# Designed miniproteins, single chains, continued (2), part 5

Each design is a single chain, and the fold is of that chain. pLDDT is the mean over its residues in the fold that is shown.

## One batch from the design tools (miniprotein)

Design m4142
Fold by ESMFold2-Fast:
Structure m4142 (fold): chain A 120 residues (1-120)
Amino acid sequence: SHEKAHKKALKLLRKKDIPSVLAEVNAESVSDGEIDSLRTDLLSHSSRKEWVKKLSDDELTLLLKAKRACVKLGLANPDDPIGDDAIRYVVQYGKGSQPLTEVDVELLADVCAPSVEKQL
């Protein structure tokens, strides 16, 4: 279940050096092509297309960096899509161009949850 996967992702994240990985991904650039590719992918797969259409480039960058962090932590498969729970987080709690911090652990858990669920 998504709830069990999210709780397991949070427990796994608490054991990782999140600050170091977030510092690394925050220093990385995101190309316009990567932003456009993510927008196209989310529009194809999301049940919340109206939310996807309202995402800014800064919010798409935040989602891309959260996915990169989860992959670097070994908690997400790069081939697994970004789910609607992660999109909801960014739409509801969006922080503009501000970097990812440890307070965004719930977003990281939402991004990790689909990959963690496959391991359950």
Scores: mean pLDDT 81

Design m4143
Fold by ESMFold2-Fast:
Structure m4143 (fold): chain A 66 residues (1-66)
Amino acid sequence: MDGQKIREDLSKLSREEAEAMRAMAESVLRLAIQTALAKGDKKEAEQAREDLAVVQRASAEALASQ
């Protein structure tokens, strides 16, 4: 996942829109982690955790600049 592109895309949105997009992306990834863990897929859970970390870092940087 490209954190730089996420940060750039979010910075083009209003603060409210960027916060909504971040919350949606985080919710989807948290659900993906829980689903993967529930079915015993540790590799899929690890990948989703890495993607969540990228989204959290990129969105935090974008929101901090607004």
Scores: mean pLDDT 79

Design m4144
Fold by ESMFold2-Fast:
Structure m4144 (fold): chain A 91 residues (1-91)
Amino acid sequence: SEDAVKAAGYTFALAAARRFPEYFSPELVKAQELDDAGKYKEAYELLSKVPEEARRAAVLFMGAAPLITEGQLAGDEEAREKALEEYVKEF
């Protein structure tokens, strides 16, 4: 469903901002802080105001998460970029 896809995208966008706060705007970082505080509605309202960045953040996290979690070779940015390109094609 459209709502489920949107919710999943927002979840990954918030996870990206939590993991890489320096990569993102103060608005996306603030949305992540609101989510951590349990203020989900306010967090999602902020995400809706930066839809392009939220989508990019979700794609970044989806592509980067396996590399981060499994301890892939540090600095394998080419593998990360290829994963991000693959996910961008599905968004």
Scores: mean pLDDT 70

Design m4145
Fold by ESMFold2-Fast:
Structure m4145 (fold): chain A 58 residues (1-58)
Amino acid sequence: AAEAAARNRAADDAFIETYRKVNGLTDEQVEEVRRLLDEAARTGDSMAAAKRIAEIKK
């Protein structure tokens, strides 16, 4: 039960940290990525989230 949520959160955090370092994101952009990942977890639509995250950087 709680395992899947915690694992998803840890994976999201790791992704955000790596993506921030590699792409030089601002704090505001990092927060937007976080919100999009939360929405993806809620709706199950990871593809839409990935597309929108790419738009934040570019």
Scores: mean pLDDT 71

Design m4146
Fold by ESMFold2-Fast:
Structure m4146 (fold): chain A 71 residues (1-71)
Amino acid sequence: KALELLEKALEAAKSPQAKKYLEEAIRYAREGNYEKALEYAEKAGVSALLAGDEEAMKLAQEAVRELKKKI
């Protein structure tokens, strides 16, 4: 599920910026705001990619796929 993937991405993340975006994505997903959760999950994936944080990037991308199914 999207929330579980976002939480795993946050645990894997090394970049402070990626962690902040993942925290926002988790918050919006818990509120049922999947459009904002998707926006922040995409930002987290890009941030993780730029930081070389491959595992967080993969998990964020999988969360993005799951969030798109909710919109």
Scores: mean pLDDT 86

Design m4147
Fold by ESMFold2-Fast:
Structure m4147 (fold): chain A 90 residues (1-90)
Amino acid sequence: SIIEKASKIQGKEFVVTVPDAPDTLGLMDKAVYEALTEKYPEGYPVTYAYAKYLESEKRGRILEVLSPERVEEITGIKETSYVAVVEVLE
C-alpha cells in the first residue's frame, strides 16, 4: 500500500489524505492531519505538493496555504513542509 511504502521511506506513520494519492505526495503525519482538520473543517489538509497535484488534475482548489511555522502555531507539532487546505472537486 501507499502508506506501507511511505512508512518504509520516512520511518513513521502517515495519513494518506485521499485514497489514490501517488507516492509520498499525499502523506501527512496523523496528529498534524487531525489537528488541522479540527481547525479547518471546511477543507482537506494535504501536503502542499499534493495540493498542487490535485490542482493540476482539476481535482482540488487551494483554499489556504500554511507555512511550517503556521502549522506549528496551530498544531503544536514541528513541520518542515508547507501544508495546504483544499476543497476536493468532483
Scores: mean pLDDT 68

Design m4148
Fold by ESMFold2-Fast:
Structure m4148 (fold): chain A 71 residues (1-71)
Amino acid sequence: SGLKELQEQFAKLSEELKKLEPVFKKRVENNQRTTKDDEELVKKSRELSQKSVELMKQIAELEQQQAEALK
């Protein structure tokens, strides 16, 4: 159950990052004149990315435990 919860959280964060990616990519190409909103999107993207890395670690640990339980 814990693994499913972490997978859900990771999927949600991945969706958030995916929604920001097209906007971020287009705006980053105009880096010389980004708005404060664009800078906030970059910060939000980094924060979500950091959270996704933490969730991936927890998912990997639980997946390993489940794999061992199936042996």
Scores: mean pLDDT 72

Design m4149
Fold by ESMFold2-Fast:
Structure m4149 (fold): chain A 97 residues (1-97)
Amino acid sequence: SLAARKAAGRAAVEAGVAEVTAWWQRQLNAPQLIVDAVKNGDKDKLIEALILYLEGTGKATRADVDKDILIDALRDLQKNDPLITPELAKKAEELIK
């Protein structure tokens, strides 16, 4: 009983840590996810990657996001991340339209 309760509590903590770790890894990979989405013409994946970046930087949450916030995020990434070139940012803006 005690061993079973201890194992269940540990499993719940490990599941929570795994979810937070997965979210953090997705956040760190957001620029690459944006690159891949633009290359594939995948608007939905592009929007999800931009939301992930915004949540990770504390600038916006999923509930607050609109087209203008997404475009501002692309401009911020273009300034701060070498993977987001001016050409890629322009293609991403056209895809969001």
Scores: mean pLDDT 75

Design m4150
Fold by ESMFold2-Fast:
Structure m4150 (fold): chain A 93 residues (1-93)
Amino acid sequence: MLSTLVLTGLTRDQAQRLKATAEALGGTAEIIEGDDVTLVISGLNPAQSVVVQHEGMGSGATGTSISDGSTTPLDEMHPGAISGDDEYNSLLK
């Protein structure tokens, strides 16, 4: 299943870098500018979305979510909060 990843609280440079990474992986990425820069990435598989999410958090993203059961079947990750080390580990192990 393909997933959608949303990252918020990025700088424009960070969003453009992550967009390039997502496109190199075969996804589609859109940058939405407001008070904070939001990056929406579609067309990645769940494992690729988790990798890009981790890179975004390491780069300064303050909010993140993945849709379509990438981390949980019920999508319990809420914007601006990441709580699940177990969910991340279950996708990569």
Scores: mean pLDDT 69

Design m4151
Fold by ESMFold2-Fast:
Structure m4151 (fold): chain A 95 residues (1-95)
Amino acid sequence: SFEEKQEEALAKTIALFEELMKTADEETRKAIYILLAEAYKHLGKEELAKEYLKKAGLDEFPDEETLKEAEKLVLEKFGEEIKKKREAVAKEKAA
């Protein structure tokens, strides 16, 4: 139950990042690849995680500081869109 809920949350995050990549510039797309690599690693999908690391131009998994910088860049570019999507989910729970 708890593990399934974590996988579902990560899958929704992956789907959001894939959608954002369609309109992202090269620098922001690289940041999204870093975040996708970390998400796939947490899902135990190491092969996909390594593929996204290569797309980001990295040989090794980034440290926590690099991950925070990637998140910050994505939030700066898409913060309003992410906020609107989160508000839509919250309204769905309010009925």
Scores: mean pLDDT 73

Design m4152
Fold by ESMFold2-Fast:
Structure m4152 (fold): chain A 94 residues (1-94)
Amino acid sequence: MSIEELEKETIEKIKKAKSKEELEKVLDEFVRRLQNWVHLNLDAEQQQRANELLAEFGRKVREYLATKDVEELKEEVIKLVKELGRKLQEIQAE
């Protein structure tokens, strides 16, 4: 599965989520699938940078879960998903 496919599927699931608990499950699945993609597609140096991006993504998601309602959270998390996907593709292109 490509990052672009993962991103599209994740955004669709985010839009359909009805609660913060559903959003957390969608995002946990997304991160787990990205960790697998990173392991299979990147070298050791690229993996280190990608893991730093994944850690930053997780931190921002936790901050937004604590401070925003479900609809505001969806908007912000979709932006984070798109940014993470873009940055991971940039690392792969190196």
Scores: mean pLDDT 85

Design m4153
Fold by ESMFold2-Fast:
Structure m4153 (fold): chain A 77 residues (1-77)
Amino acid sequence: LLELAKKIAEQAAKAARDGDFDTASNYARLALNYVKKADIPEEEKKKMIEALQKAVDSARQGNGEEAAKYAEEAIKI
């Protein structure tokens, strides 16, 4: 699940950079749901969820740069 979450977050970042904010928001939300179900340390899970939620919010506001940044931050955790 964590590997899938990171792959989907990467797709969210790409969509955000392409200006496809609906796809970016949907993929970031999917990645967030996969992170919630992943068997990972609570600290890492919290950081990833926070970053992905910010990616969703930024994409919904039409801020592709911020959405991509937060999705990529989630991948680095």
Scores: mean pLDDT 82

Design m4154
Fold by ESMFold2-Fast:
Structure m4154 (fold): chain A 58 residues (1-58)
Amino acid sequence: DSLSRMISILEDNISSLEDELNDAISNGASDDYINRLNSELDALKFKLDDLKKKLEKS
């Protein structure tokens, strides 16, 4: 269904951003950059949790 596709896309986006965060940490990126990536990850994870809740209640 549409929700399952949205969840899959969001999980792929989270994985890509987690890889970018790990790369940034390994390469000694600035705290500002790392904090921005963490904020984006938190937002995506919150959205993923919301979509999973909707999938269970639909």
Scores: mean pLDDT 84

Design m4155
Fold by ESMFold2-Fast:
Structure m4155 (fold): chain A 102 residues (1-102)
Amino acid sequence: AAAREEARAALEARLARAEAEDPGEGVKRLEERMRKLAEELREARRELERRGVRASEEDLAELRATLSEGGREGLLALAAVMDVPPEELEELLAALLRLERE
């Protein structure tokens, strides 16, 4: 739970900083990108459910091993925007990577 709280705080801090340096423009672009990604991921989750595709523990381990520090931070921030646990978003991304390989 601490990771989700830190990711939300980090996102809020970035939005506050961007608004201070570039009033509205940087914040608007970041919000638009995050909303677009959240919508695309919700659609992808529905498609995965329809196809019965699920991430295995091996798929999750592979995803975690390939994520950079910035990638992990971005995943936590996106999970906060989507209001889902980071673990749920990790499972979704791992399932999408599995589908892409097949």
Scores: mean pLDDT 70

Design m4156
Fold by ESMFold2-Fast:
Structure m4156 (fold): chain A 82 residues (1-82)
Amino acid sequence: MEVEKKAKELEKEYEEAKKTDELEAARTLYQLGIVLALGSKYDEALKRVQEALEIFKKLKDEEGAHLTDSLIKTIESMKKYL
């Protein structure tokens, strides 16, 4: 229940940020990916984190891209282990 509420809040924040702040939108997608993964929604989490990775790469944010790539690998490991 907590995970579902937080995911919906982050999706709204992403839609708002996407219009005005592309970097903030990417950060919100990164957080959304974490929340979805904690809820065992691994495929949905991977989709959102991959969207964040594309934005960080477009903006040449190497730190954001590196952290996001690491999160993708972590979620993929969680999915394979279960």
Scores: mean pLDDT 83

Design m4157
Fold by ESMFold2-Fast:
Structure m4157 (fold): chain A 70 residues (1-70)
Amino acid sequence: MSAEEVGELVREVLLPHLSPTTARVMGHEARLMMEEEGWSAREALLALADRLAPTHPEAAEALRRLAATL
C-alpha cells in the first residue's frame, strides 16, 4: 500500500470522529511519516493513534483497528 493510499484511508476512517479539516491533516501526517521518516503504515498509524488518544479516544481506536489490518 502506498503512502498516498494510507493517507487517504486515515482521512476516511477519521471523518466520522473528527472535522474534515483535521481528518485531512492527519491523513497528510501519516503520508509524511511514511515518505520522510521511512515508517511502515502500521508504525505511522499507531503513532497518530497515540497522539489522538488523550483528546479523541474514538478516533485513536479507529486508527488502531486499521493498523491491525496492515
Scores: mean pLDDT 86

Design m4158
Fold by ESMFold2-Fast:
Structure m4158 (fold): chain A 65 residues (1-65)
Amino acid sequence: MEELIKELKEALLKAGVDESIVNTIINDFKKGIISEEEAKRLLELAKAGATPDEIIRYYNELFKK
């Protein structure tokens, strides 16, 4: 869990996502609002070279269930 949080934070920041949004995503994951599979999907998008706008769009879609 700690390693996933660290990797997700680093990958999102490297992709150019604002630190405030990164902190929101990490807090949602810690609260169980976002599942581990959803967090890994966001990590995969960031590592694949997705833009900040694409990452934020996918994050927002997670709440439109």
Scores: mean pLDDT 81

Design m4159
Fold by ESMFold2-Fast:
Structure m4159 (fold): chain A 86 residues (1-86)
Amino acid sequence: SLADKLLAESEAVLAETEELIAEAEKKGIPISESLLKNYQDAKATLAKLKASGSTSPAAIKELARVNMELGANTVLLRMKLWVEEK
């Protein structure tokens, strides 16, 4: 289903975000508090949606929102790591 695909994609993006945060910390590259808070909020929302198992339109919209937010953070982290590495 769309909900299952969004959940799986969101979990994959969350895992990538966590790896990028760990890489930045290992390299001494500072991450903004706002980005860390957005990541924590998205992680909490994703966990709640996964636990509920809801496939309502509202739940699907929340999954899509979380997916977009995690995706944006991942892009920012990749760009920051790329710039700081050079």
Scores: mean pLDDT 82

Design m4160
Fold by ESMFold2-Fast:
Structure m4160 (fold): chain A 79 residues (1-79)
Amino acid sequence: MNREIARLLAKALAALKAGDTQTANELAAQVAEMLGVSKSVVLAILEQLANAPEEEQIRSIAAIAGVSEEEARKLLEEA
């Protein structure tokens, strides 16, 4: 279980929804390095989630980070 990846994804999504593209890009780069994927892949996921219902955001963050949906929900509430 990696709570830090979930936290960074939640913060990046919150930044993106607030129009703070600079912070979203910086956090996406950190997540990309931790997951071993490109920043473009993480940004594409975040853009998709920014336009999705909250329940889909929670499920996706939980699945990507390997945490429970309850943990992902709490991290999104903290963001």
Scores: mean pLDDT 83

Design m4161
Fold by ESMFold2-Fast:
Structure m4161 (fold): chain A 85 residues (1-85)
Amino acid sequence: DLVERLLKLLETVEPKGDPLQKLKELYEKYSKTHPEIFLESVEEVDEALKSLPREVLEKYPLSRILASAAILLEELIKEKLEELS
């Protein structure tokens, strides 16, 4: 369950670096080489974020939410790429 994975990341993620920079790096690395995998992974992360209860979104700073989403996105891209191997 992607929502459970996202919740675990929100509890454990230390805010290191800029999450927008991490998202940009993932976009530059994967959007041209594996655009379908990148888009599908982005859609899955977006749906997980939309499934979070309001109380969770109000509890955590935006930087932590974005950092957790970026980590989940990278994990999903890598998992899908391994399935192609």
Scores: mean pLDDT 81

Design m4162
Fold by ESMFold2-Fast:
Structure m4162 (fold): chain A 99 residues (1-99)
Amino acid sequence: MATKEEVEEYLKFLKENQEKAREHDVDVIAELAVKDVKVFNTGITADSPLEEIRKHVLDVLLRALGLEYVPGKEDQYVSEEELERIAEKTREKLKEAGL
């Protein structure tokens, strides 16, 4: 179970960086994805398949933007190339966090 402090840090980071998330800032979205793993205990680690990390990043991005997920419209939210870069950066940050 995430601590109250971990949840508050996650929400504060999200609020302070929401505009950068809208601009698809790789470092901001990757950091948010790592904080999300810690808060929600999703089981995603640096050793997770890149496709699972990509899916997690997309879910986190949509949540940060307040957007609803629509199957088959993923390319309307973020390009496949941007999603891949964010997923790779997320893996690096997961390793740095000891996940």
Scores: mean pLDDT 74

Design m4163
Fold by ESMFold2-Fast:
Structure m4163 (fold): chain A 56 residues (1-56)
Amino acid sequence: SAVEHAMASLRAFNAGDLEAARAYADETEKLDPELGASVRALIDQAAAEGATVEVL
């Protein structure tokens, strides 16, 4: 369920819960290091732009 943790991380980030976003990103990285790195990069880019991430 690496994808489920990745989606939870992005939703937490969009909700402003940075602690939960990091925790889910850490779990994603443990299950799928490549996906975890992608989630971290996406969060970092969105934060730098003052934007949210679209999650369907």
Scores: mean pLDDT 79

Design m4164
Fold by ESMFold2-Fast:
Structure m4164 (fold): chain A 59 residues (1-59)
Amino acid sequence: SIEEQREADLRLWEIYRKEGKEAARKFGIDELKLSEAEVDAFLRVWDLVEKEGAPHPWL
């Protein structure tokens, strides 16, 4: 569902912010079962969000 996807994405973003890109990448692949390309796309989006100073995507 879209709600489950939003929760997963927020969790991935939280890990990215707290523990960095490598930890988020591992979580996305191992726990969320995302492909490497898909995780890379999410990390690219999060990097842009962090640069622009947005607090949380979808919050």
Scores: mean pLDDT 71

Design m4165
Fold by ESMFold2-Fast:
Structure m4165 (fold): chain A 82 residues (1-82)
Amino acid sequence: SMSLEEAEEAAKRRREELEEKAKENPDYRQFYLETAERIEEVLREGAREGKGLAEAARQANQVKNEMFEEYKRELEEKKRKE
């Protein structure tokens, strides 16, 4: 099982990655910052539940992909309203 320290390290690494992407893509800034927070939560929950790092990472990636698809749909909707 993953330790809480391992989960915090993984969460920090992913947050830093997403913050850099937010700087490079201002139109997606809100998405990246919200996704970073959600991924951090998923990894911490996984550690508390005794999940392995690989399992928690797969769950975090699934959440990230679902949030990205929803955000793309929202951007298309906004363009349609202009």
Scores: mean pLDDT 77

Design m4166
Fold by ESMFold2-Fast:
Structure m4166 (fold): chain A 85 residues (1-85)
Amino acid sequence: DPLEDEAIDNLKSFVNMNSSNLNEKIVTTLSKVKESLVNKDFDKALENTKQALKEIKENEANKLSDDGLKDLETLLKNLEDLSSK
């Protein structure tokens, strides 16, 4: 599924670019998103992505680029579309 592949690639790129700037809790939550995507558990992937975005916006917003936030918001939208199938 191209949308699944895009979501996984976007997550990998985000983690690779931002893991050094994010706290361990956020990185762990993003790892759970990846695991959920591999298992095709889109509901859990969506929940974990929402949690990561909330944590980033509340505690780490100034450590991310605008592009980094947009990548996570794009992942969230793609996961909402996948959950709705």
Scores: mean pLDDT 73

Design m4167
Fold by ESMFold2-Fast:
Structure m4167 (fold): chain A 104 residues (1-104)
Amino acid sequence: SKDQRIEMVKQGLRTNAEVLEALKPELSPRSQALADRLIELYKEGIEVVESDPERALKILEEAFELQLELGRLLIEEDAPVTVLFLVLSIASSNYMNARILKRM
């Protein structure tokens, strides 16, 4: 149902925000700034997904571009492999959330 899809997207975005918050102490100041911006986008996505799915989709598209920037920065900074894998997991989750919204 539509309500189930909305709840799945909200839960996915909450999980993404929580994972990034937990990783922040292991990140450089530059990577923390990108993580903070991503967390803000996920929180905004949660607030608007039910009332404006098209806006939520645009937020997820912006978040995906920032995730690519964060991934590149983490590689340049030789971040721990576990941090890279968790960020890639978040990117995968974000892609799935965007696909769910496109089917609404």
Scores: mean pLDDT 83

Design m4168
Fold by ESMFold2-Fast:
Structure m4168 (fold): chain A 73 residues (1-73)
Amino acid sequence: SPMEEVKIGFYALAVSTEIYLAIKNKDFSKDKLDALEADVKDLQALVDQNPNVSPLVKQTLAQNKADLDKLKA
């Protein structure tokens, strides 16, 4: 539904914000990285179940995955 698509968009932005704060604060603890990985995995599942989410949400997910991979390197 359009309402679920909007909620997924807000969740994508929330995940981006958490990743941004981890980078800014240099919080690379295992617990923090595991939590971010779980959030990105959950967001991926929501996008996969809702193919009509906007291209912006899909781009935000791709950016979140790329940023998380940089944190894990």
Scores: mean pLDDT 84

Design m4169
Fold by ESMFold2-Fast:
Structure m4169 (fold): chain A 74 residues (1-74)
Amino acid sequence: SMAEELRELLDGHIQRVVDTLLAQRASREEVDEKLREVKGTIVYFARRHGLEELIPGLLQRADERYEQLLRQLE
């Protein structure tokens, strides 16, 4: 379904951004900025496709992956 495809695309986007920040040993400030950008991207594309019901779950996934990233960067 379009909902499943969008969810997988956005989940993949979250993971790619996290992997890049980890590889670059990003600062706390850079991580916080990128989390805000990723959340904006999630909301934008979910709304664009009329799939706003995906937003809470994807935002939760973003928060969880970024929390794990911050622990790995310590």
Scores: mean pLDDT 88

Design m4170
Fold by ESMFold2-Fast:
Structure m4170 (fold): chain A 83 residues (1-83)
Amino acid sequence: DAIEEEANASEEVKEEAAEEIASLSDEEVEKLYEYILQLARQMAAQGRVDDAVKALRIAADLFERAGYKELAEKLRKEAERLE
């Protein structure tokens, strides 16, 4: 099914993105985390709360896959605060 093929492609893209995050320095990872928070807060301020929550959850999954479990948990908590 096209939907199932799309889901598999999305999973491969997430794995590649997580590998890219894992290749970053700790300083670059911290800057990326701050950028994601700022972007999500800006989206929420524009009334796009559902989009902001979704973006934070996707980012949390990517950070967890990259080995940054603490940052992933912080992103999940921020998503819960916006809901």
Scores: mean pLDDT 76

Design m4171
Fold by ESMFold2-Fast:
Structure m4171 (fold): chain A 93 residues (1-93)
Amino acid sequence: MGMDLQEMTDTMTETLLGLAELGIPLPDAVALLISLGMGGHPGRFRELRREITERVARGEDLLEVAERLAKTIPDPQVAQAVIEAVRRALEKL
């Protein structure tokens, strides 16, 4: 059943765009979504934010970084929703 994945992706995409409107950098918003997918521990968010920001600063594509780090999310459907949400947010920004 793939319908729940579409609703999850839409909600995550709206969250990324809403955070961008508040002036939150997209790498920070992506780190938040991955952290929440992993259970939402604040220490993990700080580590993910640092890693994503460092990789993007080195010239790595945010989508490729998100795809790699989303593999740390235990639920593969949540991981796929995060990756698709990042792709859609980048297409709109």
Scores: mean pLDDT 81

Design m4172
Fold by ESMFold2-Fast:
Structure m4172 (fold): chain A 75 residues (1-75)
Amino acid sequence: SAREAILAALRTAFPQLSEEELEALAEAVMSGEFRPLWESLPAERHRQFRSALALALRVLEEQGLSVPVEEPPPA
């Protein structure tokens, strides 16, 4: 599934993220709802999550699914 492909890529590229964080990222990408994720994170975490999100969105697009249009808050 697309969710499993996203999780596998994120685990490989970002091994420092917890399973809970990885699943939250995958859910945000699959649902298109990013605001709760960004609002819960301090600015120091935003860079890491932006990088992880970019990878997840690329994997989602390669699986043939629509990419969400919602923008993250500025750094």
Scores: mean pLDDT 71

Design m4173
Fold by ESMFold2-Fast:
Structure m4173 (fold): chain A 81 residues (1-81)
Amino acid sequence: MKGRVRLEGADASKDGAVGPGIGETNGTRVEGLAGFDPSTKGAGVRDADGTSVGITNAKVVSPEEAEGDSSANLPAPAPPG
């Protein structure tokens, strides 16, 4: 029961806070079995949508504020997602 597979589900939950779907489905699906089998966590992540969350989790920046400040000062620290 201990291992990375469980962390995988937890990681998805973190990504779900930034990315849509993956964390929500994982929480709902594993809600009943979360205390049982970490395999359910992995299934939930797969069942939802974890393909695009990796990019979103890279860097979350408000385009309205960042663009305004960037357009005015043009700073260098802006890693793409």
Scores: mean pLDDT 41

Design m4174
Fold by ESMFold2-Fast:
Structure m4174 (fold): chain A 61 residues (1-61)
Amino acid sequence: DGERGIEQARRAGEAGDRAGALAAAMGSGHSKGPETAYRAAEAGGLDREEAERAARSGAQL
C-alpha cells in the first residue's frame, strides 16, 4: 500500500539501500499509481531521474 511503501522506501534510504528504496517505490506505484511511486522514491532519497523511473514502472506494471 502507498503509505507502507513510502515508509519502506524511507527506511531503506536511511540505511543507504538504494535498491530497496527503488523496489519499495515501484511497488507503491503498482498499488496506488505513479504519484505514490514518486513520493516513495523521494522519501527514499532517490534522485529525480530515479524517481521518474519508479513512477513510470509503477504506472506501466
Scores: mean pLDDT 72

Design m4175
Fold by ESMFold2-Fast:
Structure m4175 (fold): chain A 71 residues (1-71)
Amino acid sequence: AMPEELKEEMKKLIREHFEEKNPGFAEFLESLVDLAQNGEEAKRLLDQALEGGEKLVPKEVRERLYELTEK
């Protein structure tokens, strides 16, 4: 399973970027982080979710989320 600290870091970044703009999408992304068993799975799930929301996610934020999944 992914470390609790890593999950909280990812959720914090999701909330800081999406919560005010689209709280439902933020909650959905947070649920995917909770479902992930490891970084590779987290990246796969986030990639699928963010594919439809590309215009709402700056490249820099997306890359930072992916970097967290590689640890």
Scores: mean pLDDT 70

Design m4176
Fold by ESMFold2-Fast:
Structure m4176 (fold): chain A 90 residues (1-90)
Amino acid sequence: SLEDLERRIIEAVRRYAGEQFTPELERQLRFDIRSALLFADRLMLTPEEKIELIVETVEHFLDLAGIKLTPEQREELRREVRRAAEEFVK
């Protein structure tokens, strides 16, 4: 479900970003995810394209939010977000 996708992504970001991930940024990320999925539906994206869009949406959010993670943490988070997106599109 969308709720499960959002929850898994939010929990993953919080594990790596900790205190950097404020309630305001959590609201922004939920908005970004929902907006990306509306865009995906509008463009009739494939499941594979939808997974990539979700992953890139979170990556872009982290950059815009100024959340500082190591390259290793970013890769681990990217992997967790991809798994959540894969389960969502099944």
Scores: mean pLDDT 90

